# Designs tried in a protein design run: designed miniproteins, single chains, continued (2). Part 56

Each design is a single chain, and the fold is of that chain. pLDDT is the mean over its residues in the fold that is shown.

## One batch from the design tools (miniprotein)

Design m5930
Fold by ESMFold2-Fast:
Structure m5930 (fold): chain A 89 residues (1-89)
Amino acid sequence: SKPLTEDEETVEAMKRGVEAALEAAKKDPSKLPEAIGLALASMGSALDGGLQEKRYLSQGDEKGAEEARQRGLEEAKEYAKLAEELAKE
């Protein structure tokens, strides 16, 4: 299988966060407001990471770009895990 591009990785991270939050809300609809907050935080982190990557690349800083992308993806995954934990409560 072909590895994902950086933009595809950002999209997949956002999708995973939304799917985790949706599963939490499906199990307990009273948790919908918290699930929305976690989905937005996950998506926002992935988007910010992608934006900062593009900014660093425009300045020729490939290391800064990779660090910014990875930070955003890691933060997005952390919020997705919180949504999974919410689903277990």
Scores: mean pLDDT 80

Design m5931
Fold by ESMFold2-Fast:
Structure m5931 (fold): chain A 84 residues (1-84)
Amino acid sequence: DPRLQRVLERLDRIIEKLKEALKNVDTDPQRAKELLQEVIDELNELSDEIARLLKTASPEDQARIRQRLAEVDELIKEVKEKLK
């Protein structure tokens, strides 16, 4: 499913942006905030595709999506905490 591949690739890019944000929290907090906002905007754009795939994809592919979403959630929490 090309939509599945697109969502997984976009989630992987979101994870990389969040890792970049974490590297920048102390040295460039403005860059970290901008990356966090970009991630939130991308996740909002992806929300309908993610919801559809979590209903229609195989159990294996649903697990792949859920694993990435869990990593995204933990990274967002860490970035937000360090930006306080």
Scores: mean pLDDT 87

Design m5932
Fold by ESMFold2-Fast:
Structure m5932 (fold): chain A 70 residues (1-70)
Amino acid sequence: ADDIIAGLRATLDTLSDRQAASTLAGMLIGMNPDRASEIRNKLKTLPPKEARDIFLGELERRIRQDSQAA
């Protein structure tokens, strides 16, 4: 899990905050399509850096949960 999270962070650091937020939003929507409207609204209303940080934190939490839920 930590290696996956480190790789994700490294990839996001090569993107703009807006591109990173959009990428993370797409990943979260793919994992739970029922939250698409909520995630898209956050992407529109939050500053790109804040959206990126919030989405990254949520994705990291889900990756850790999936690693434990085997």
Scores: mean pLDDT 78

Design m5933
Fold by ESMFold2-Fast:
Structure m5933 (fold): chain A 118 residues (1-118)
Amino acid sequence: HMEEERKRFADELERSIAEARPVLEQLEKDGQLDPETIRGLRAALLIAEALSRFYRGEMTKEEVADLVAEALRVMGLESLAPRAKEIVRNAGDSLEEIEKAIQEAVTLANDEAARRGA
């Protein structure tokens, strides 16, 4: 059943977020990772939290699009935030289509971060 699958996926994602958050805090304290890497990990947590809330029916597609744009701003990619938002907003309304749109926005952000890091 799709609704039960969404809830199970959201529960697993929330568990992963809860486990990842202390690890990220420890990595920040250790100071061994580049600040850009830390910002990327924080952006990933924001996207994961948005996705979990979306699967629980707590967020609209527009709100997910806004949080994906905010994740890009956290990465220092403010110029790409409008494009990332449009990718998510223009996606179909199925979970698969929204997940694909989020992945496309993440790929766009990673490609730009790599170009700026060179």
Scores: mean pLDDT 78

Design m5934
Fold by ESMFold2-Fast:
Structure m5934 (fold): chain A 85 residues (1-85)
Amino acid sequence: MSFDATVDVLALVAGVFAGAVVHASGEEGKDGTVEVTNVRGSDGKTPEVEAEVVNGVLRVTVTLNGETVTASGVPVDGGVIGAVS
């Protein structure tokens, strides 16, 4: 089976909200492709957002103010992935 999913990423890093939209596509159990768009942050800071699909699992890493949070899950269209530090 293939997946083609747009996922909202929401993070709270050191009390600062950060987010992005991640579009992930590929086949279940295989590495896929990822596009990160609409990167946003609060408190006047722009987060760094990295995303990858490995074995059908989406992993997102958000870095802001020197702190990093990572969240992972199966990409689901219209889904939300959240991380807090």
Scores: mean pLDDT 75

Design m5935
Fold by ESMFold2-Fast:
Structure m5935 (fold): chain A 81 residues (1-81)
Amino acid sequence: KPSEEEIDLEVEIALGIIDVTNIDLYYKRTGNKEEAEKLAVELAKKWVERGLPPDVLREIAQAFREKGFTKAAEILEEAAA
């Protein structure tokens, strides 16, 4: 099992999916797709800057794409390639 100093891929994926879900909930409650997409893109860029592993970025990108946040998904997919 990972130590406290190792990247726990399962935890990072779960946290990313939670964030994607929260952005989707924001969109559903406000109807403000433009702001939701802006939040998604900003978060995607932060995860790339953190240097998260490609496998983590790829899983989160799929979650964004399934919710229709295509631009955020593309940022993560390009970084994971």
Scores: mean pLDDT 81

Design m5936
Fold by ESMFold2-Fast:
Structure m5936 (fold): chain A 87 residues (1-87)
Amino acid sequence: LMAPVPEELREKAAEATIKYFLSKEMLGGILASMDPEQLNAFVRDLAESAREYLQEFFSATHKSAQDKILAKLSPEQRELLEKALKA
């Protein structure tokens, strides 16, 4: 939901939403459609609290969606995501 909530609660809600949908293609589309600011914040929060969800999220995306996501990330966030995929 997009209701006003603290960042930590938004992160928890995002993880619950991932489990609820269980649609890998849809998850990839959502990430690719996020604006750069939201995507960078989301990746950072997930990398710190739930790296396993970051790996699942990204491994579920198509190559084209992955490229779009990486292009929107800052260099440091891009490195975090790439390391999560390789770990």
Scores: mean pLDDT 61

Design m5937
Fold by ESMFold2-Fast:
Structure m5937 (fold): chain A 88 residues (1-88)
Amino acid sequence: SVEELIARARAALAEARAALAAGDLEAFERALQEAAEALAELARLLPEVAEEIHAHLGQAQQALAQKDYEAALAHLEAAVRLAEEAVA
């Protein structure tokens, strides 16, 4: 369900925040990938915000390529917020 996907994305982002704080970049990137996969599924189910979610996913990938981990996390947090507000 949409609610379950939002919960998965939130859990993955919480894990990513903890991994980044611990300096565990492998765990961080794994958790971000899990969040991105949940967000891609949410974009399919929420057409009204799909373009904005995909834009944030693209920005997060660009930030990861530049080693800007805080920006990557912020973009995925913004995408989750869009999904949450679409279903409120």
Scores: mean pLDDT 89

Design m5938
Fold by ESMFold2-Fast:
Structure m5938 (fold): chain A 82 residues (1-82)
Amino acid sequence: MDEKTLLIAEASIYALKVASLYVEAQNRGDTEAAALLKQALDEVMKLVNEAEKSTDIEKQRELVERAKKLTDEAVAQYDALR
């Protein structure tokens, strides 16, 4: 795999992680946690989409790092609400 493919795969894993927590919050009826996770999911998906459209590997790395940070922050906030 080229570096771009691996970066996009990594960013997609972050999106799936946030999405799984969103589904969990929805199943629990936790509207506040679900709303927070939905916002995080939308932002991570936006970064994934921008990375896929980019031809600049440095910009792709920056976008993936931002997606990772947003995912880590969303996980920490969700854990604090549980």
Scores: mean pLDDT 84

Design m5939
Fold by ESMFold2-Fast:
Structure m5939 (fold): chain A 77 residues (1-77)
Amino acid sequence: MEKALELLREAKEESRDDPLTVRALQSIIELARAGRLEDAAEGARQLSDYLRSQGKEKTAEKAEEAARLLREEAEKA
């Protein structure tokens, strides 16, 4: 859980020039903190696809890894 939140926070810092992406990342972080891990994982996956389409490969990789970790955590709960 902590690693996924760290990756989402780093992606948010990298996206300071894109307020829509920052708001999306904040919403995903809030879902994860609320224990809505499946919703958070899906949100992070969709955002990763969007970031990759915008050429932001490194930030997309962080969102994708966060989605994977959140899904793994959801399967344990």
Scores: mean pLDDT 84

Design m5940
Fold by ESMFold2-Fast:
Structure m5940 (fold): chain A 70 residues (1-70)
Amino acid sequence: MTEEEKELFESIRDNIKKLFEYAKKNGMTKEEIDELYKFYKEQIDKMKERLSPEAVEELKKFLDEEYKKI
């Protein structure tokens, strides 16, 4: 990855982690959490133009893992 791609990757990963931690802390409903999961999955798919296929798959896996923890 380029340095810019790495920064973008890490930024997205951190945002996912923070949002799911916020969801746990604030008692978001499963419906609201499901909507966030769908939203981020779509946003990650759009990042295929800016990130490598490997980075996109890693972000999708990370999103799935964070979603399963809730």
Scores: mean pLDDT 79

Design m5941
Fold by ESMFold2-Fast:
Structure m5941 (fold): chain A 75 residues (1-75)
Amino acid sequence: EEERRRLEEELKREVREKVVEAASLTARKLGEMVKARVENKEEGEKLAEEMAEESERAEKEVEKKRKEAKEKIEE
């Protein structure tokens, strides 16, 4: 069943792309948080909260994509 193997590889690539996107966004937010903390502690705390929220959202998106890939492969 080569078709199933190809589908698995394609879905794995899609999940990997989502993970890379999430990682890039988190790294950028972390940099912004560090900068804000030096300039304004209150702003830094807000950015830390936003980063946690964004990270959680990105993680949920990756999990959703993994679930979709798994369901498609299992079907």
Scores: mean pLDDT 70

Design m5942
Fold by ESMFold2-Fast:
Structure m5942 (fold): chain A 55 residues (1-55)
Amino acid sequence: KIDELIEQNLQVSAEIAEVVEKFRKGEISPADAGEKLTALTKEQKAIVQEIQALS
């Protein structure tokens, strides 16, 4: 279960990096980037909290 949560956290980190790269290239608006990053960082925080609760 913890290994699965670590994998999910890595996937969210990859998605954050992709959003940042698209924003840097001007492919998405600042508003869209902000919304996506807020959602992804909130998801990452929830995963980390669950890992901490299980450890």
Scores: mean pLDDT 81

Design m5943
Fold by ESMFold2-Fast:
Structure m5943 (fold): chain A 83 residues (1-83)
Amino acid sequence: EKKKKEEQEAEDMYAEAKGFADHAVENARAAKGEESLEDNAKAAIEKMKEMVEKAKKIPEAAKRVEEVLKELEKELKKILEEQ
């Protein structure tokens, strides 16, 4: 029971992080040229860092969510550089 719950929780954490990251990237692209873009990008990165910390309870989830954070930072940096 507990092992199955931890596996499901890990999958849920990864899916949530991936969905959040994809949404944040789309929002950043839509807000290109807006003054709030940098603040929103910073907020999205901070939120993803919180998700990484929460995922540390399950090592497999933590690694997967951390990779999502790295990709999010890379994509947001690229969008900001295009401004």
Scores: mean pLDDT 79

Design m5944
Fold by ESMFold2-Fast:
Structure m5944 (fold): chain A 109 residues (1-109)
Amino acid sequence: DLAAQSAENQEIQELFLKGLEIHKKMLEHKPDIETVRLNNELGLLRYRYLALEAGEPQEEVDARVERARRAREEEIAKNPPKGEKNEVSEEIKEQLRELIAEVERLIAA
């Protein structure tokens, strides 16, 4: 059903837009390592989703996602986030976990 698929794709896009707003809030509140990793994972999910929707080969997309994941981990290793666990970072982590789970659920459906 083309109309149902279009509506689901719009919902996924709206979730990624919510992720961008959380990212802005994260930048204002000195994120810890786990917050940065969750934000990176949401970004990689968005990239993978958009590339596959654009008709790019899955194997090539997965290889690029893995390279990007490694590059982001290398960046964290060289410049570790200096944020400590606090109430705001815990709220942001929970929001990111909820968004990741919802995006994964919709993509799997």
Scores: mean pLDDT 79

Design m5945
Fold by ESMFold2-Fast:
Structure m5945 (fold): chain A 67 residues (1-67)
Amino acid sequence: SEEQLQRAVETLRAAAEASKESETVRRVVVHELSSVGVPEELIEKILAGDEEAIREAAEILVEKGVY
């Protein structure tokens, strides 16, 4: 649903911002996204704050039932 997609986008955006302030958070975010099948190249773009990459990953999370 649109609500699930919006929540996923907001969560990923917050995680990307937190990852800039903490290596521990960055490591956790990389591990969690990798475990649900998000490609490493896409994860790096998410961590850089790429809005298109964040939206693409959010769609993957919703489709896999994570959100």
Scores: mean pLDDT 83

Design m5946
Fold by ESMFold2-Fast:
Structure m5946 (fold): chain A 84 residues (1-84)
Amino acid sequence: MKVIKVDKEKVPEAARAIELARERYPGKPVTPEVVSLVFAIEALREAVKRGVIDPETADKQIAELEKAMEEAIETSDTVYELVD
């Protein structure tokens, strides 16, 4: 398994996305694909709160992304790790 280290101070946006993935899927590997999918899901939820997109449309997209995320968790050999 390959580990990609992400510095919280240098890339706080990426660090937040990794923390969110770890919070939602504790004990599962945080892969680059999982981080990207979690970020996309949260961006859709944020857009709904801002009134930018329709909630029904966002719910459909989120369901598709969540399915892809379960597959990415199971099949990836690369993980992110947060460092000081």
Scores: mean pLDDT 75

Design m5947
Fold by ESMFold2-Fast:
Structure m5947 (fold): chain A 114 residues (1-114)
Amino acid sequence: EKSYIEKLAEKVIEQLRGLRAAVDAGDAETAEENIKKLKETLSKLYIAARIDAMINNRPEILEEVQKLEEESVEAVRAARDYLATGDPAAKARFGQEVDEAIEEAKKLIELVKK
């Protein structure tokens, strides 16, 4: 049975992949919809991780959620920059940041399973 934090981390991966597809298509409207969903999921994940840290004394989960949020924010910034400017450097930065955010979400899932 999947924990709530694991389910939210999986949604973050789905939303980051949706953002990548929208950026690759040059679809700013779909990108902003994925960004909105990502922000909502990250907010829920942060609250869940804070509660888990307080109840189960698992500060490492909150630390991984904070890293995931940081990488996700950088991916969002790069996505918006690319969609506004068409700058290939912004697209390359977005690709790196979204891959890093997905890997942090995967690390969070593995950490929660332990």
Scores: mean pLDDT 89

Design m5948
Fold by ESMFold2-Fast:
Structure m5948 (fold): chain A 91 residues (1-91)
Amino acid sequence: MSLSLEQVGATTIKRVLEADEPSGDVLVVQLKGEGTAAVIATGRGAKSVSAELNVPVGQTVTGRGIKYRLDDSGVAEVVDSKELTTLAQAS
């Protein structure tokens, strides 16, 4: 099914905002310059959309992205819920 990664990202952001602070199982990665990809992981290693991004550890994403961090396993996490709140209302 053809879904824009941007649309998928917006849905995830809204879901995260409804939780206010996610349990860390919901991840949204959107990177400017390398294209956008939404990686939605819920529960144990569940991902709904694969990212085609080569995101280095410690990179920060803003705008349609979120401030995130990749651990040494390459798992992205939400570290700034305020950023997500702004994006969801703009969407």
Scores: mean pLDDT 37

Design m5949
Fold by ESMFold2-Fast:
Structure m5949 (fold): chain A 110 residues (1-110)
Amino acid sequence: SREQALRRLLILLEATLTAVAMHLYVLSRDPSLSPEQRAAYRALADEALDVANDLAAMVQAGAPLSDVIRAGLAAMDALTARLRALGLDSAAATLDRNAAAARRDLAALE
């Protein structure tokens, strides 16, 4: 059903945000990086997890699933820009491709 497809998209976005956060947490512990770089990666990891938690809270509050997915996609675009600013171009490109695929899937359901 359309609702099941929207729920699967949301799960994918939440999983993607969590994966980005976990990757950044690993980078934040790299002793070869400066303390400033580690702090920046930790802060972005925390922001990515906060977004995933905010999306879950929107669903619990009864927000339409398509609105929650659009909020998640907007957050992924912002995170992609932040990853590029930190020089994490490969991670940014992966996130950008995942967001583009999810955006196409959402459009097909509308």
Scores: mean pLDDT 90

Design m5950
Fold by ESMFold2-Fast:
Structure m5950 (fold): chain A 78 residues (1-78)
Amino acid sequence: ARLRITGSVPAEKASGVLPLLEALAARYGGEILESEVNADGSFTAVVEVPEEKAEEFAEEIEASIKAMGGTAEVERIE
């Protein structure tokens, strides 16, 4: 399944976003296809994950970004 992640973190946490996405993608057997992280903490990414893992991955992303003081939304795009 292909997922689009859109979110933001505090600007001082921006450098932590890509390593977090890479670690979670690897944990769920997925791959980052596209990523953009801005200096203000806003970001977008497209990740391919196994279909059976997509919901768990989305929940982990949302929880992890929230732990960084941010918010994220995950959308399935195929």
Scores: mean pLDDT 85

Design m5951
Fold by ESMFold2-Fast:
Structure m5951 (fold): chain A 67 residues (1-67)
Amino acid sequence: MKVFEGVDLLTGEKVTVYAEGKEAVAEINGKKYKVVAYLSDHEKTLLFTSEGRVILVEASLEEVFPP
């Protein structure tokens, strides 16, 4: 399991991302949200939750989700 720090782009809240294989969970203020999609944004990764939250992680897609 890998742990990353990110930010919710809609609220500005600090996010902890737990990534394992091709799955990830975003934790915001003790609440856990399943990541359902992701996009590479240059050196950064954008994670999308089922609730529509957008999380920016300052890590490449390959660091968050290894090939």
Scores: mean pLDDT 80

Design m5952
Fold by ESMFold2-Fast:
Structure m5952 (fold): chain A 80 residues (1-80)
Amino acid sequence: MKLVLRFKAPSAELAREIGESIKEEAEKLGGKAEVKVDEETGEVEVVVEAPEENYENILEALQIAEDVLRENGYEAELEE
């Protein structure tokens, strides 16, 4: 199943660091993740392919990441 977490960070460097951190966590849970960063805008798209077996755990981790980003004042949206 495909999950996409989109967010905007105040810099491309921070965007990449956060995106890579989310990718590493998703991969530890058995997902496959790709990070796309727009260096001009700091927009990030983390695309995760979650196996059915691990979907609930990966979804929960991405929901937590979305909530943390929003609590820190960043625009973040998770698409299932």
Scores: mean pLDDT 83

Design m5953
Fold by ESMFold2-Fast:
Structure m5953 (fold): chain A 80 residues (1-80)
Amino acid sequence: MSAKELAEEAFELADKLLEATKDNPEFQAALRKVIHGDYEDFEEEAAKLRALTPAELQPLVDAFIETLRKLREKVKEIEE
């Protein structure tokens, strides 16, 4: 999967998560922090997001985190 395809999938998953969690401002704040890259440690922020995740949304959050992890790895492999 290309970096573009990974980014598109991540945004689609993020949009679905935001729609599903309108009544959970703490989860939405954690999700937005991960989306915007406003953090020092990705794994720490990802773990915090997972800890705030309702059981029914766990597979969707896991897919989102995995997609972002793959995107980050792909960006690191591109040397300039």
Scores: mean pLDDT 78

Design m5954
Fold by ESMFold2-Fast:
Structure m5954 (fold): chain A 108 residues (1-108)
Amino acid sequence: VTPLQYDVALRDARDAAEETIKAAEDYLKDPSKEPVLRKEIEGMAKAARFLAEVARELGLDPQLVADLENIARTLEEASKLPGKEAAEKSLQAARDLLDTVDRIEALR
């Protein structure tokens, strides 16, 4: 893993989490915004998977890798749920991803 790949993975995970929080909150106020929510859930799942791969290759704490993989799996499951349940589950997963990114950045 290059330093650039690590920086990109962290930035993309943070951005995806923040955008998913916004999309979920917007959806809960206006169900017509479901297509945006669905797109952001998919994007955040990919970002979490990529960060998990980078973290594993860097030999970071196995618990951090497991947390990222669990977040990605939660988002993949959320994508199959009805809109309100998808929004609520993805909102929690996004908050968990932000916490995990902060924990990883604190190790740098």
Scores: mean pLDDT 88

Design m5955
Fold by ESMFold2-Fast:
Structure m5955 (fold): chain A 86 residues (1-86)
Amino acid sequence: DEREQQAIKQVFAAADRNGDGVIDAEELRYVLEAILGRPELSEAELEELMARADKDGDGVLDEKEFFALYREELARRREAEAAALA
């Protein structure tokens, strides 16, 4: 979905405050809490999300890893809405 990819690219660019083309844990926290509306994340929850998305173990997320994580979080929101209607 090109609309979804474009929206995620805009979020990535907004979170990438230093323009280095990667997202660190603090920038990821900002996306999840401020943009996706997740409740305040504990350090343990943030570490779990980073470990799951960070495929190369460098402690940051590139655009591909970030897209995968962001789509997973959007899918969780849709599933929660669908469950409320069942």
Scores: mean pLDDT 72

Design m5956
Fold by ESMFold2-Fast:
Structure m5956 (fold): chain A 88 residues (1-88)
Amino acid sequence: LREEALELFRKALEALAAGDYEAAREHLLRALLLEAELEAEEFGIPPELAREIAEASAEALIARAQGDEAAAAEAEARARELAAEIEA
């Protein structure tokens, strides 16, 4: 699973370098979802919360890569707020 997530992150980076933001978003979301599901099982985090954090994180990274700093900041803030619920 760690190797699968790493391979998907690598594919996302390759797609970003090629300017294929659609493929990059798909690979990045899959990688983050695999990491989120692994952590949810290990630490008892609600799967829905883990999924929402993964989705927000993928949106933030793609928006930043596209140069949309406002959208990136908004998605990053959402991911941070959701992550704070895990520590509460």
Scores: mean pLDDT 77

Design m5957
Fold by ESMFold2-Fast:
Structure m5957 (fold): chain A 73 residues (1-73)
Amino acid sequence: MSDEEQVERLLKENPDLLKESQQKLAEAGKSDEATRRKLLQETYQRILDLFESNKDVISQDVIDDARAMVAKA
């Protein structure tokens, strides 16, 4: 299974997090720069926390990419 397929499966198994992430990303697109950065950081951090809790399924490369996204947001 590819890393993308494992990520998609894990997100589908966590519908509340997926829904919240989609809502925050939509709000980020409509917000000022400071609010957008905060929403992106919070969204990526929650996704990172989910991946870190599932290290047996999610590869270290995916976790490292998620950490980079949190840092860039």
Scores: mean pLDDT 78

Design m5958
Fold by ESMFold2-Fast:
Structure m5958 (fold): chain A 62 residues (1-62)
Amino acid sequence: MLSEEEKEKLIEGGVKMIEAGMSAEVAYQMVKREAIEGGLSEEEAEKLAREAVERAKKRGLY
């Protein structure tokens, strides 16, 4: 199971992917996949992926 620190790292990883020019849709799927591989449920993985996309949007990265 991912720690809270590892979850935050996944979210920031998604933000950095969008900042680097990756589409929000692709970054969302990448964060979701990594979270599931880390042992999170699909629901929790979707929450992390959504947070990454929303955080990038709030920072004006797309």
Scores: mean pLDDT 83

Design m5959
Fold by ESMFold2-Fast:
Structure m5959 (fold): chain A 60 residues (1-60)
Amino acid sequence: YSLEVTVEGKTVHYKLEAAGKSAEGSYVAKDEKEAQQLAEQVRKHGQGLVDRARALEAER
């Protein structure tokens, strides 16, 4: 399970990989400050998905 979030100026790019599946996308912010805030939101949501996938594996 992995989550990669990159910021390029005003653009936030994310890639999430879990259980052999991948999802990726990007957001264009108004400025670099908003881009950093969006990156944190993406990390929060992506981490939640990883945590849930891990819990499902533990339950078997």
Scores: mean pLDDT 72

Design m5960
Fold by ESMFold2-Fast:
Structure m5960 (fold): chain A 97 residues (1-97)
Amino acid sequence: MTAEELEEEVQKRLEELKKNKHPEYEKLQELLKKLDEIGKKYKENGTISEEEKEEFEEAVREVIRLYMEMAVAILEERGDPELAAEVRALAERTIAS
């Protein structure tokens, strides 16, 4: 599976989760909204609090985790467990940093 094909399959999975009102989709939307709100404050005020910075960093990690777990599930379903393992390892390294 190419990276472009994986991105298309992730988008299809997100649309499926949205139609089913899945908790994972709702959580992703809440995280993206939080990131947008903090980013807007930074653009308007030129600064954010340390607490808002920590919330932003945590929300970024959670978004990465959710997207990578979705990508891993798609790759495993498509019979590419080696690439799924690499994607999972990348997500774990990104979250740990």
Scores: mean pLDDT 79

Design m5961
Fold by ESMFold2-Fast:
Structure m5961 (fold): chain A 99 residues (1-99)
Amino acid sequence: SLEFTLRTAERQAELLEKHGLLPERIRELIANRTLPHLTEALMLIRELAKESKELAEEVERINLETQIEFNDEKLKDESLSEEEKKQLKEAKEANEKKL
């Protein structure tokens, strides 16, 4: 999902910015707002975060929290089938257990 990928990329970039670790290249990739550019930004964020266990864990936490939030937003769609609702609830529960 483009919306999910953008949201998590922006939040992870903000974490790196707070620590003075955000390169201009990552900002440019996020500003392009396409799925391939956002995916590249997330890969670069992950590589930078590897230098610190604390940063790597925070990046993963942001990803999980963003996925849970996104799944909650999708569950508010009354047009979803019962099977789709079940899959989203199970995905949310699995992600909550990883936090």
Scores: mean pLDDT 82

Design m5962
Fold by ESMFold2-Fast:
Structure m5962 (fold): chain A 110 residues (1-110)
Amino acid sequence: SSFLGFPGHRKMAELTEADVEELLALLRTRLGVSDELLEAIRAAIAASPSGAAAMGAVAEILRQAGFSLEQVFEAMSYVELLMEKQPLTDENIEKRKAQLKAQYEASRAA
């Protein structure tokens, strides 16, 4: 589980306030994240020293709240796509989820 969010994400930019608001809206509308949990995620992102740390914090909060690995990878995909200034299309989200899942599975096989 310590592999989630690393390596390869060190060059990602910091999330802007607008990026954070878009992320929280997606978490609410697509994953059904509660308002209480969204505020915990907002606070964790604000306390994160980097975009990669923010992604890791989002993943951990959702895992602790009982979200599936599939839902966690979707949330991580939103963070990565926002940091990379990529469109949050269903195609981009699904491709990024598949990439993160493959990285996680490779880490567990080691």
Scores: mean pLDDT 78

Design m5963
Fold by ESMFold2-Fast:
Structure m5963 (fold): chain A 70 residues (1-70)
Amino acid sequence: NIDAEIEAALIEIRIAVSKLAYKNDPSPEVKKQAIEDLNKAKQEANASSLTPEEKQRVLEAIDEAIKEIK
């Protein structure tokens, strides 16, 4: 399913962008923005056409990213 593959790739890109933004500028403003973007990615993952297994995997990756940012 190409739509699911694109959805997973977009979520992975958003995780990477949020982590890189915080690494480059660990200010309270960037931290807040990164967490907000990751929470949006979580909502999109839950609404996506991903399989339950793929959904669990990307949700775990998002939760780990949020923990890294704190």
Scores: mean pLDDT 81

